# Designed miniproteins, single chains, continued (3): the designs that were tried, part 114

Each design is a single chain, and the fold is of that chain. pLDDT is the mean over its residues in the fold that is shown.

## One batch from the design tools (miniprotein)

Design m11957
Fold by ESMFold2-Fast:
Structure m11957 (fold): chain A 89 residues (1-89)
Amino acid sequence: SSLVEKGLEHAKRGAEAARAGDLETAKKHYELAIEYLEKAKKENPEDKFILALLSGAYYSLALVLKALGKDEEAEEYAKKAEEYKKEAL
């Protein structure tokens, strides 16, 4: 499977866990999604689709971290999501 496919699978599992209220499982899956998508970005740095996926994954992780009471980490990842969103335009 491609790195993007692995990233998307983990993002899907993170979203499912978050909807079920399993925030720790959601966090782990979003962290794995970011890991695969960052590797995909390294191979294709200007791919706007990968940049958009990274933005989404970082926003999702930020929301989970805020729900876990990790406000400072959440703000850091939300800023990173916004940076990738601007790069994807």
Scores: mean pLDDT 90

Design m11958
Fold by ESMFold2-Fast:
Structure m11958 (fold): chain A 67 residues (1-67)
Amino acid sequence: MVSPEEAAEKGEEQTRTLMQASPDAEVPSLVNPEERVSLPEQQELLFQAVAKEMGWEEPVPPIDLST
C-alpha cells in the first residue's frame, strides 16, 4: 500500500476532490467523471494536484533563485 506512488494516491484524491468541489454541472459526465475523464485529462489533473501539494503554484520566484 505505502509506496513511492503515495503522491499519486493523494493526487488522485485531490483530483477527485477538485472535480467535486468545482462541478461545472454543464457537462458533468452523468456516468462517472472519474471514469469518464480521458487518460490525458486525468493525468493532468493528477499531476496538477501533486504539484500543488508540493507548492509549485505558490512560491514562484523567477528573479530570486537563490535561497
Scores: mean pLDDT 53

Design m11959
Fold by ESMFold2-Fast:
Structure m11959 (fold): chain A 112 residues (1-112)
Amino acid sequence: MSPSVIAGAAAAELSRATGKRVAVVVVTDEDGNPAVGAGVDEPARAGVSVLQDGRTVAVGVGTGETTAEAVDKALDAAGVTPDLVVAASPNEGVRAAAEARGLPLLTAEELA
């Protein structure tokens, strides 16, 4: 099962269990492959789905020269402030964007 599917399922369950708004972040490189590893400093695309009570309530897409910029733009585009972020894979850019917003970050692995 792909990390993005695991992150989505975990975030949906977490949103049901807590009643909070949970943002699922998926980052891809320029070729559409999952961006893997820490400190990806290349142009990236980020997709964000904000879930509440197991349902998608907002979506956002961002592109940037760095992973952190792409994630930041995607979170802004969603137009809804989440209570926490779930990353499909560990990524320093996702962590930096979440920390800049004061949002707790969990990985799909931590929710499995």
Scores: mean pLDDT 73

Design m11960
Fold by ESMFold2-Fast:
Structure m11960 (fold): chain A 84 residues (1-84)
Amino acid sequence: SREEIERLLERAERLLEEAEALLEELKKNPEDQELRLEASITLGVAALTAAVALVLAKKENDEESIRRAEELLRRLAELEKELA
């Protein structure tokens, strides 16, 4: 349903913001393995959430939600590169 897709997208966006904050903290403490693990887990959950939203949006032919989910996945992929 459209409401389910919206909730998943909102959740993925919140997790993206959380991951961005964790990565900023990690820049100040680059040797903090626990913080790195938290950032990695947060990015993984966000990516899975956005991917589920994308699959559902494609089934519903919801072009706006497809674009939003694809953009979230691109942004998450960029953040994942910062962990490498």
Scores: mean pLDDT 89

Design m11961
Fold by ESMFold2-Fast:
Structure m11961 (fold): chain A 81 residues (1-81)
Amino acid sequence: MSKKQQLEKRLEDATKEAKEAKKEYEKLVKENAKGSEIAGEAMRLIGGQAELLIVKRQAEKLGYEELAKRAEEELKELGGK
């Protein structure tokens, strides 16, 4: 697998994890779920955002401009409109 393909996979995996965590976090907060459950999904979301930031920076360093742009757009979506 090329370095570009590895970064694309990391982007896809991190995006999926972060979006799932955000959706579950919002649901748990709305349902007044146990604080430990809310905290768990918040930590997963933070971890996914951190991975996306790493992917963006690596893509920028390697000149994969479109991949870096995709990572930035996913980060903006996760950070809220």
Scores: mean pLDDT 82

Design m11962
Fold by ESMFold2-Fast:
Structure m11962 (fold): chain A 82 residues (1-82)
Amino acid sequence: SMIDQLRSMSLDQRQQFSGIWYQTYEDTYRRYLQLSQDTGDPFYRQLADVYRQVANLYRQMQTSSPDQFIQLYRQVMNILNS
């Protein structure tokens, strides 16, 4: 499972993983924020806020303990699967 793979990661691998996904979701947040500003459609603001929350969780994962890393990842999955 993905959780088992994440548990086997070294500190460096966890930092790289969370860093890559932080940048990915940060870029997605900025894109939807721009769409919200350009269109005035509240749907894009709601999406931007969701992706900002996900980016912030990945940012926290970069400095987390192994157990915190897994719990933060579970929070990411709960948000994205809502």
Scores: mean pLDDT 88

Design m11963
Fold by ESMFold2-Fast:
Structure m11963 (fold): chain A 82 residues (1-82)
Amino acid sequence: MKKERVERLKTDDEEYGRAVAEIMKRDIKEGKPNSPAEKELAKLAKSDDERAQLMDEIVRLAIENDISFEEAAKKLVEKRKK
């Protein structure tokens, strides 16, 4: 479960396109998520484990719906707040 988000970003690079995956990977590596939707999701997490689960959910939703990570994160924020 460690680095799951980085691993999934690597896989998703084939789906979404290199630029988006590389930007998100860099921000995760530096410990500062720059995506507004990712920041919103991080606020919903009560622990690092919960945050990792939310980030994994973003990647999963993006793959399943063939949408960007940003769009997937927005959908997840909407779901989690309801």
Scores: mean pLDDT 56

Design m11964
Fold by ESMFold2-Fast:
Structure m11964 (fold): chain A 62 residues (1-62)
Amino acid sequence: MTPAQRAAIVEAAEKLHREAERIAVTEGPEKAQAYYDEKVAELAAELGISAEEARAVARDAS
């Protein structure tokens, strides 16, 4: 992946992590995790990379 793609994932992951924490409080941790995973996979598809690569980068950024 390119440095620009990596930066986009890191920035999105930080925003999604905050939203997932809010969802975890209101709807529970399973809903929060599903939301986070789905949004990271959507971003990966938009950037033309694998969901697995995007999840690895997002996890490292946390």
Scores: mean pLDDT 79

Design m11965
Fold by ESMFold2-Fast:
Structure m11965 (fold): chain A 91 residues (1-91)
Amino acid sequence: MEEEIRKLEIEATNLDVAARLNYVGVQLLEELGFPAEEVAQAIRDAIDTYEEAIKKLKELYERTSDPEVKAQIEKDIKRLEEDIAELKARL
């Protein structure tokens, strides 16, 4: 149980970091003038990473009993959902 929760926390954190880096990558591709199709593919890949991060955070939320950890997860999910909405608006 404790090891499974820690593993899930690491997975969720890594996916959150990867999603944020992918978002920065999309902005960089746009600034450098990459073709629209390459930017669109980067946006799709970023959205997939964000959705996987949200899935892992929801699993962690269900398994944790710590109210501070739950509050942080809710904030993280909201942020990721807002980023997905912004990315989808660019497609």
Scores: mean pLDDT 82

Design m11966
Fold by ESMFold2-Fast:
Structure m11966 (fold): chain A 98 residues (1-98)
Amino acid sequence: SVRAEVEAFLAEARRRLEELAREAEELRKKGAKPEEIAEVLERMAELAEETARWLEAQLPRLDPAAQAEAAALAAEYRRLAEAARAEAERVRNGIKPE
């Protein structure tokens, strides 16, 4: 079903985003170069944006209730992408997390 396809895609996207988040945290703990940390954060942003675009592309295939849920989730992934890009810029500018 379309719902099963969406659920499977989201499970994989979430798994990959969690892996990238762990990679960024490990780089921070090791005192890696700001650019290396920023590159991982940018990969997170790209994956989040791709996830949002894919969800939006599925909207015509879903019933109205599932459309509303998928649209809301796509908006959340777009916000995650913006947050990851903002964090990448802060890291490049030498701003350490408190």
Scores: mean pLDDT 86

Design m11967
Fold by ESMFold2-Fast:
Structure m11967 (fold): chain A 98 residues (1-98)
Amino acid sequence: DRDRELREEMLRAAEELRNISDKEERRRLGAERDREIALARGFSEEIAELAGEVTRLLSDGVTREQGGLLVRLHEAVQAGDEARVREILEELLRLLRR
């Protein structure tokens, strides 16, 4: 499973970058990510389950692909668009499970 191995490699590289980056920047990005996921959990039980799976698979690092989806998640949460929030969380799960 070459795509999965590449994904795991990218996650490890992101973790290494966060380990050597500024502690304040790491805390800020992590808190922002966790806040958006927590807000998504408030929409429905189904979305809470999806958000739980995403949280379980997320590491301390954030890849470029995950960052883009987290921006879209922020926009959907702020818009109150439950269907869009679900779509984005499912996309994150697909990326993390590859």
Scores: mean pLDDT 67

Design m11968
Fold by ESMFold2-Fast:
Order: structure tokens, then C-alpha cells, then sequence
Structure m11968 (fold): chain A 63 residues (1-63)
């Protein structure tokens, strides 16, 4: 419904802000955000010093 769509858009905006913060700290990093379900996202960060994959629930990002 409309609330779920608004929550998804807000969660994506927060993940994009996090990606921008990571790139500001390490501009050689590659950051990938993948939507796995309506509420679950995968964040992947790769650089010469980092290789991190995290599964994030949009509900945790909205608290």
C-alpha cells in the first residue's frame, strides 16, 4: 500500500545517504544496494581495504 511504498522510499534514501558517507570516507570503494524483498536490502561495500556484505531490514532503518 502507499505507506509501505513511502517506507521503502525512505529506507532507500537512508541507504543512499549511507553509501554517500562511505564513498566520502573511501572514494575508491564500490557500494551496491540491492532490494531482495519489500523490506529487505543487501548492502555490499568493496574496496582495497573493505569487503563487507550486510543484509538490512527497512524496518530497522525507519526507527
Amino acid sequence: GPLEEQARQLALARLQALAAAILAQDPDATVTIEQLSDTVFRLTVKSSTLNITEILDARDLLL
Scores: mean pLDDT 76

Design m11969
Fold by ESMFold2-Fast:
Structure m11969 (fold): chain A 79 residues (1-79)
Amino acid sequence: LSPEQQELLELAVEAIVHELGKVDPEFAARLRERLAAAKSVEERVAITLEGLEEHAERHPELREENERTRRTLESLLAS
C-alpha cells in the first residue's frame, strides 16, 4: 500500500468506528481495543470488516448500511 492509501484506510477505519459508536458505544469501545492491538493497516482493516459484520448482527436494521460500508472499505483495499 502507498503511504496515501495507508492514510486513507486509517481515516476510513476511524470514521467507521466513530459512526458505529454513535449507535453502540460499548461495541465501538471493544472494537477500538482490538484495533489498538493491531500492528498493520491491513490488520486494522480486517478487524473493522469483522466489526461491521458483528455490528450488523447486533443491529439488523442497519445491515444494508453496514454492508455498503464494508464494500467501500474492501474497494479501497483493492485500489
Scores: mean pLDDT 83

Design m11970
Fold by ESMFold2-Fast:
Structure m11970 (fold): chain A 64 residues (1-64)
Amino acid sequence: SEERKKIQEMTAKALEENKGDILKTLEAVAREAKKAGLDVDRALEIAQLAINVSEGDAEKAKEL
C-alpha cells in the first residue's frame, strides 16, 4: 500500500539519520507518523519489520 511505502521510506531515512540506532529510528518514525496523522502503532509495526528485514541497514531498507 501507499501508506506502507511511506512508512518504509520514513524508516530508511531515520536509519540513515540515526546511523542505525534502532531506538532513535523508532522514536523518529513514531514522531513523523503522528505528525502525518498516521496510526502510530501500525507505523511502528511496519518500521520494526523493515528494520528486521534490512538488518538495520539504511541502504537495504531503501530497497524495500
Scores: mean pLDDT 84

Design m11971
Fold by ESMFold2-Fast:
Structure m11971 (fold): chain A 68 residues (1-68)
Amino acid sequence: SPQDLLQQRLQQLTLEVAQEIQRRAEEILASESDPERQSRLLQELVDEQSREFGRRAREIREEVERLS
């Protein structure tokens, strides 16, 4: 069903975004020794990935709606 497809695609997106955040956060922590810069870079990463998630989730919903 379109609802099952939507759920599957949103779950996949959630996992992809979570993995990307974890990977890039680990890189920031490994490359930056200053706690203030780490905190800023981590916040920027979360903000960027939240915007990207919203954009991609909207596209997924629009694509699934076309199948209905």
Scores: mean pLDDT 88

Design m11972
Fold by ESMFold2-Fast:
Structure m11972 (fold): chain A 105 residues (1-105)
Amino acid sequence: MKVTVLFVVGEVRDGLGYISERAKKLGARLIVGVVSSAADAPAVAAALTDEALELAKEGDVVLGLVVDRSASQETKDAALAAAREAAARLKEVAPEVTLEEVVLE
């Protein structure tokens, strides 16, 4: 089984669309969240990671974290750190885990 962690900075709607399309192409189950503040990033990522760990028992998973492009740099940095923590935790249970950082124009 394969887990893909997608950290996406862009307009939220476009970021969600990008993540959904990647999950469809991979035939993977999708869990996605939006980070709106630096303070919320760890809690959002932890909740998504717990769900991804359960879904990974059934097959390939895409875990997406979207941050709006207008968000503060602190929020973007916190969300990326949370995505990296999610990927590290998922590596304990999944044989293949990738983290991709995407900025949408």
Scores: mean pLDDT 86

Design m11973
Fold by ESMFold2-Fast:
Structure m11973 (fold): chain A 80 residues (1-80)
Amino acid sequence: MSPMERLEELFARFREAIAAGDLDAAVRYFLEMVALFTRHHAELSEEERRRASAMIDEAIRLLTEATGGQAPPEVPFPPL
């Protein structure tokens, strides 16, 4: 499984957790997505990096909405 395929799986599971109202599961999947993106950042193509960033941004948006506007937990993003 490529890092990008795993990111897509984690994002799908994250969306399912959000739809189910399972905030604990959603946060776990979100942190796994960020960790995976950070670990494989240099190995991803520029298109894959843009796609991964878009998925993480959407996850932040969904998590913020699900928590009633609370900020998501601090995440170790790669330096920009």
Scores: mean pLDDT 77

Design m11974
Fold by ESMFold2-Fast:
Structure m11974 (fold): chain A 89 residues (1-89)
Amino acid sequence: MPSIEEIIAETRARLAAAKTMSELLDVYFETLGQIQELAKTMPPEVKEKIREEIIRGDERARAAWAAQDLEAFKAVVEELLDRIAEIAK
């Protein structure tokens, strides 16, 4: 399993390379799956905080997706990744 830092670095590169909303959604859902799997190995309090940030980030990501705003979607996902990295320390 890659580390949280490795997942974030790879996701940022994939987000930068993505040219369509479909590509961004594939990156987003794959990354969430990887983070949730890693969270199973973390203390319960950390897992809960990650879950809360995913819920908040998902609401903002869905708004950008509905608007078909690729740049806003990328920004929301990057902010979510930064928050998760801070919690996972």
Scores: mean pLDDT 84

Design m11975
Fold by ESMFold2-Fast:
Structure m11975 (fold): chain A 80 residues (1-80)
Amino acid sequence: MKKIEKLTPEQLKKLKEFLKALSEAVRAYNDPNASKEEIRKKVEEARKLLDELSKEFGDKYKNFVDLAKRIIDELEKKIE
C-alpha cells in the first residue's frame, strides 16, 4: 500500500534539506573563489542527502532521484 500522493512533513523536510545542499553545490561551482575541493565537498553532501531521500521515497520518486543523481554526477565531472 505504498501510494505517496503527497509528501509527509518528514519527507518534505528531507527534500528541502537536499535541495538546499544541491543549491549550495551549484553556488560553490559558480563561485570563482571556491576551490575544487570546496565544491567537491558540497557535491558529496548533496549526494549523501539524496541517498537518504531515496530511502524515504522508495519506488514512488525513483525517476526524480535518478535525475538528481545524474545532475550531481555531471556537476562532479565538471569540477574535475
Scores: mean pLDDT 76

Design m11976
Fold by ESMFold2-Fast:
Structure m11976 (fold): chain A 89 residues (1-89)
Amino acid sequence: MKEETYEATFELRFGPSGEIFMKAKFADSELKDKEKVYGEMPATLEAAEEAVREFAKELGAEAELESSEEETENYPVLVFKATLTKLVE
C-alpha cells in the first residue's frame, strides 16, 4: 500500500445563521479544488477543525492541521493549512 501526501488549505466561512461553507485548495495544481456546504453548525474553532477533518475523510484522506488563521469581514473566515495523507495501492 502506498501513501500519498498533499498540502492543502481549507477555507471555512461562517454565515449569519451558522452555515459553514468549506473550500479545500491543493498546492498541487493537478488536483482540483473541492467544495462542501455544511448546514447549521456552531461557529466555533473546534467545530471548524472537526469539519475540516471530516471533509478530508470524505476525500479519502486523513488531515494533519498545521496552522489556523482567522479573518473577519462580512462573514468570519477560518483558514487551515493541512497535510492530507491518502492510502492508495
Scores: mean pLDDT 67

Design m11977
Fold by ESMFold2-Fast:
Structure m11977 (fold): chain A 86 residues (1-86)
Amino acid sequence: KAEEIAKVYREGAERLRALGHQEEADFLESNAKRVLEAAKQGKLDIETANLTTALGILASAYDIEGHREVAEVLRETVKKINEIVK
């Protein structure tokens, strides 16, 4: 599960990087690392819930600011992760 979630974050990061959003891509890469570290500590579920909640809020903020492409990638990332953890 942790490796699948990390892969989703890395795929989101690659999409953002291809769109020229390097800082946002680096942020998703950091989330992939956080998920893998949390899994080693037996905290995968709580860390995943915290990160997906934060990404949902962040996606809404990007949408309000007019950064639709970033918001779409973040929302798709959250959706894919939620499909893995159900």
Scores: mean pLDDT 84

Design m11978
Fold by ESMFold2-Fast:
Structure m11978 (fold): chain A 81 residues (1-81)
Amino acid sequence: SAEIEELIKITERELDELLKWLRENNAPEDVIREVEKLRKETLEKLRKAKSIEEAKKILDEGLKRIQEILRRYLEEHPELA
């Protein structure tokens, strides 16, 4: 689906920008690696999605996990918020 392909491209771009921001702000290597792992897993699952509904659920779950990692990191580094 062209819509799923576009969603994958947007997700990849947004997560690449997030990883760039984390590196520029000297985030711990373990935080960077955890986000990189979730990015890879989420994109691989999106490529295998059979419907837009499935793709949305995969994306929502992946983003929720990334947001939890960032929330914990920002709670320890309020200067970056």
Scores: mean pLDDT 83

Design m11979
Fold by ESMFold2-Fast:
Structure m11979 (fold): chain A 75 residues (1-75)
Amino acid sequence: SLQALLSAIARALREGDEAALRAAVAAFLRTYPTTSLDGLLALIRTLGEMLDLPEAVVERAEAIAREVYAEVRAE
């Protein structure tokens, strides 16, 4: 479900778990193939704001999201 995927991304962000973040973002992108890169980055930023995460954590998550987006869209 959308809620489960968003919860997985939020948990990975809060815990600083890069492996979990990669897996959750990849699962999200495969489930929602029309998701744009800009849309994915906006989602990461929105979750970061909602969770009151440091800017550096959000920036790292955006970098990971960009890498995963390129990998999944190359499939």
Scores: mean pLDDT 88

Design m11980
Fold by ESMFold2-Fast:
Structure m11980 (fold): chain A 77 residues (1-77)
Amino acid sequence: MTSTTTTEVRDLPKTTTISGTAPAGAQGVAVLVRDAAGRVRALGTATPDANGNYSITLELPEALRDATVTTTVVTEA
């Protein structure tokens, strides 16, 4: 299964850290950042630790206005 969350961010700084907890058995987490025009500006991936915790630090080429951040968690066996 995959779980996807998309958040619109009015002011996204040049350096952003996305952190959270994935359910047991999660195989990976992907974070995608798009600008206001829908262009991909950053992509980060991480494997959750033994407790399901993950942290992904993204560096953008510039700070963005009205960006969208999409987080996808993959939990397939």
Scores: mean pLDDT 76

Design m11981
Fold by ESMFold2-Fast:
Structure m11981 (fold): chain A 75 residues (1-75)
Amino acid sequence: LAELLVERLASHGIEVDKAEVERQLREAQQYLEENNLRDEAIEQLEQLRQQRIQEGKLTPEDEAILQALLDFIKS
């Protein structure tokens, strides 16, 4: 996931440190777990994916990132 996010941000001209992204992802995962928001986050990502599919705007790259985010939150 962190690698995909770094690559995606770099494609938009935003350079970030992979280690910093990994740290922020761990903090976000802990926040979701501590506040019982994990299921809500999963639902929001699934709704976003479905909307993008219906609009014909879901790229293979965005699909891979969404799947990696879902897998990360579920872990």
Scores: mean pLDDT 74

Design m11982
Fold by ESMFold2-Fast:
Structure m11982 (fold): chain A 101 residues (1-101)
Amino acid sequence: SEEAQIEALIDELFDLLDTDGDGTISRAEFRTLLLAMAEVSGLSISDEQIDAAFAAMDTDGDGTISREEFREYMSMLLGHLSPAQAIAFLQRVLALLRARQ
């Protein structure tokens, strides 16, 4: 299903960003994601906007983003796109990040 494909792509994106394999994303890794997402969207993003987004996802205040927090945030962020648009967007972000990692 398209829903299962979106969930799989979100998990794949998390795994790509989790370079240490510790099951969390750092603020630096999250910054890399937001810059890639902005580039794919033809938008710019400030460090202040990145800090605000990180704080919104880091619900337990430990300075890292868990897989569950990441899934919730990405699902909310992509929820106004069609499934096909969400899939295409996630695939473009993954391709861009893989080319740079």
Scores: mean pLDDT 81

Design m11983
Fold by ESMFold2-Fast:
Structure m11983 (fold): chain A 87 residues (1-87)
Amino acid sequence: SADEELKKKMLEVADYILEEAEKRDLPEEVKQRLKELYEELKASEDIEEAEKLTLEMMTLAADAFTRLEGREASDALMEKVQAIMRA
């Protein structure tokens, strides 16, 4: 279904965010919150809840990347996220 495909894309986005957070050594509290949101996303059975959780992960990661490496790093993260969602 369209909802199943959309959730699959959201999980791919979440996996990418977690991988990048670990590679760039984001603060532990940010990494921990992202992992908690990821577990909630995996467990979600409501597509609207899944969208909200994905948006929260994206917002948290973008903010953390901006603080650590500046807006260009956040923009690069979001460009890759958009590419995953469009595939």
Scores: mean pLDDT 85

Design m11984
Fold by ESMFold2-Fast:
Structure m11984 (fold): chain A 80 residues (1-80)
Amino acid sequence: SAREKALELGRKAGEAAKQGNIDEMRKYAQEASDVAAKAGDPGAATEVMGIVARSGLEAGNPKAAFAAMQAAGDGYSKAR
């Protein structure tokens, strides 16, 4: 389902954040939010934002968490 795909992409973004890979994190976060937006599922978009933000913060990387939230918000907005 679109929700499952969005959440899986969100987990990939979170994993990239833990590795300090900001470019991959941005890519997956944006893709996850784009999938959620096209499916008309704001709940999935919120869950993706939460996964990425939590993963970045847990990795001790608030800059990565912020960058991911920006990418996710941008992807969601452009898809609508």
Scores: mean pLDDT 74

Design m11985
Fold by ESMFold2-Fast:
Structure m11985 (fold): chain A 68 residues (1-68)
Amino acid sequence: MPFLSTEEIKEVAERLRREGLDVPSLLGTVAFLGFLGLSAEEAYRVAREALERYGDAPGLVQAILELV
């Protein structure tokens, strides 16, 4: 069962920032994906797709709920 630690959340967020996907909700989005039981790799993929399609915190939460 996947658990995202604080360190894993920061690592996933850093990867997304390097790709130019740096938004105010980024850390919160990755933490929320960890809460849903996603692995670091799954959280990275879902957050990337959500950020590319919606870009903001409300849109990110909606996209995650639709993808899970």
Scores: mean pLDDT 70

Design m11986
Fold by ESMFold2-Fast:
Structure m11986 (fold): chain A 90 residues (1-90)
Amino acid sequence: SLPRTSLLTPLHRIDGAWAQIAYDPRRDSIIAQVTRGSKDGLSSIIIELDRNQNLIYKHSSGPDQDQAIITQLEQTAYSLALQTIQKLKE
């Protein structure tokens, strides 16, 4: 089984989407997931950054085909992961 990640923030609303942040102690990384609803279903982006802000993993899922929407979700997830890494340095 995959090791358990630690939830750092509860599911919350940000910029018209839902966001959740977790920490992976195996990779010393932050995982940000951002999800939005549409008439076609739920679209989600997951971004994982290490403590040096290197991209480890990126995955998008769901029915959204609009690249501008996908890019906005990616930017939100990246920003949240980055902010979390910066807070954890203190």
Scores: mean pLDDT 77

Design m11987
Fold by ESMFold2-Fast:
Structure m11987 (fold): chain A 93 residues (1-93)
Amino acid sequence: MERKLIKQEVIEGKEYGAIINLLKETLDGKEVMVILVGIRKKASEDEETEILEARVEGLPLEKALEIFEEIKKLLEKEDIESVKKKIEEFEKL
């Protein structure tokens, strides 16, 4: 298995810090697009990073990049509920 980082963005919001990664995995000769989002609440006593991960086999890179940009914009707006929904929608593709 080979994992390649395609794109990474760090978002420093008012209430949340986040990192979003778009990765390409090759598993058994098949290409899989992976979106990994780490979200940390800045003022939380727990300081635990919530990790969201979704994988889609056979998704075109251009579509994966579009979804990455949509999730990035939601992270910039600190709309965490919509981020989770977009990750779930990505997994269903």
Scores: mean pLDDT 79

Design m11988
Fold by ESMFold2-Fast:
Structure m11988 (fold): chain A 70 residues (1-70)
Amino acid sequence: SYEEIRERLLKELDELMATASPEQQKELAQVRDEFLRRLDIMKELGVPEEEIERYAEGVLDGVRLWLESK
């Protein structure tokens, strides 16, 4: 469900944030809020759960890559 996707994204982001520096955590908090907002918009527009899940996976991959590069 959408709720499960959102919960998984939040949990994964929280775990990534726990490993980040204070400066990175502040930046990630803004990114987290924006991505969650976009998930809510996708749900409102009736985007299929499969597409929302792919988007969420892409967000997590992007955050992991960003943490490795900065």
Scores: mean pLDDT 80

Design m11989
Fold by ESMFold2-Fast:
Structure m11989 (fold): chain A 63 residues (1-63)
Amino acid sequence: SAGEAAKKAYENSKAHSGDEQAGKSLVMALRALGYDKAAKIAEEEFKKKGSKAALEAALKEIE
């Protein structure tokens, strides 16, 4: 699913590049999949609460 693909992009970046890159990779993956609203929500949550909160907010929007 799109949520699974976005989550994998996040997890891979988090493991190799840390929190900032994980947040950026999540937003880019969501936009590439066409989930512009979820990507915008993830970007705003990332700025406020970090990449884990961004992932959780994006997955809630996609569901």
Scores: mean pLDDT 78

Design m11990
Fold by ESMFold2-Fast:
Structure m11990 (fold): chain A 94 residues (1-94)
Amino acid sequence: SKEALERDISEGVLEVYLSSLLTSSSSPNMPEAAREAAREAVERYRRGDGEGTAEAVGRYVREDLLSQGFSREEAERRARRVRDSVRRLLDAAR
């Protein structure tokens, strides 16, 4: 149906956006974890769990930055900014 196609396109756009966001850093240390985080975020979005979507993305960003040697404070600060950006994106897509 048209609605199913529009949903699939929206989910695909979200996956592309999240993949771009999670892998746009010059040195992602956990590319498998990035793919898993994007998949989890999309699955939560499908279930209507926007907060869980933002949390999944933010958690990955925090863990990735920590693995790169960033401080806990800086990693959490950047993860919060990413979570806020994802929330704004999802709110705009409603």
Scores: mean pLDDT 70

Design m11991
Fold by ESMFold2-Fast:
Structure m11991 (fold): chain A 77 residues (1-77)
Amino acid sequence: MSPEERLQAEIAHLEEVLRTLRETRRQVEAERERLRERQPESEEARQQVEELEQKARGMDAAIRELEETIRRLRESL
């Protein structure tokens, strides 16, 4: 396999990972809304919402890193 073919395969794989992360991020947001609706005033629910918010922020950072990695790899073509 040529270096260019390997690079294109890696980019395609990372784009799939990015798509999956974006989908999971959307699911995390939906779960936060459901949790707020079910137990809006409980301390436990507030902690779980905060944990989901932290997870979402972590996913946003991972998405940015993947986008940056994909960009750098594309520039190497």
Scores: mean pLDDT 82

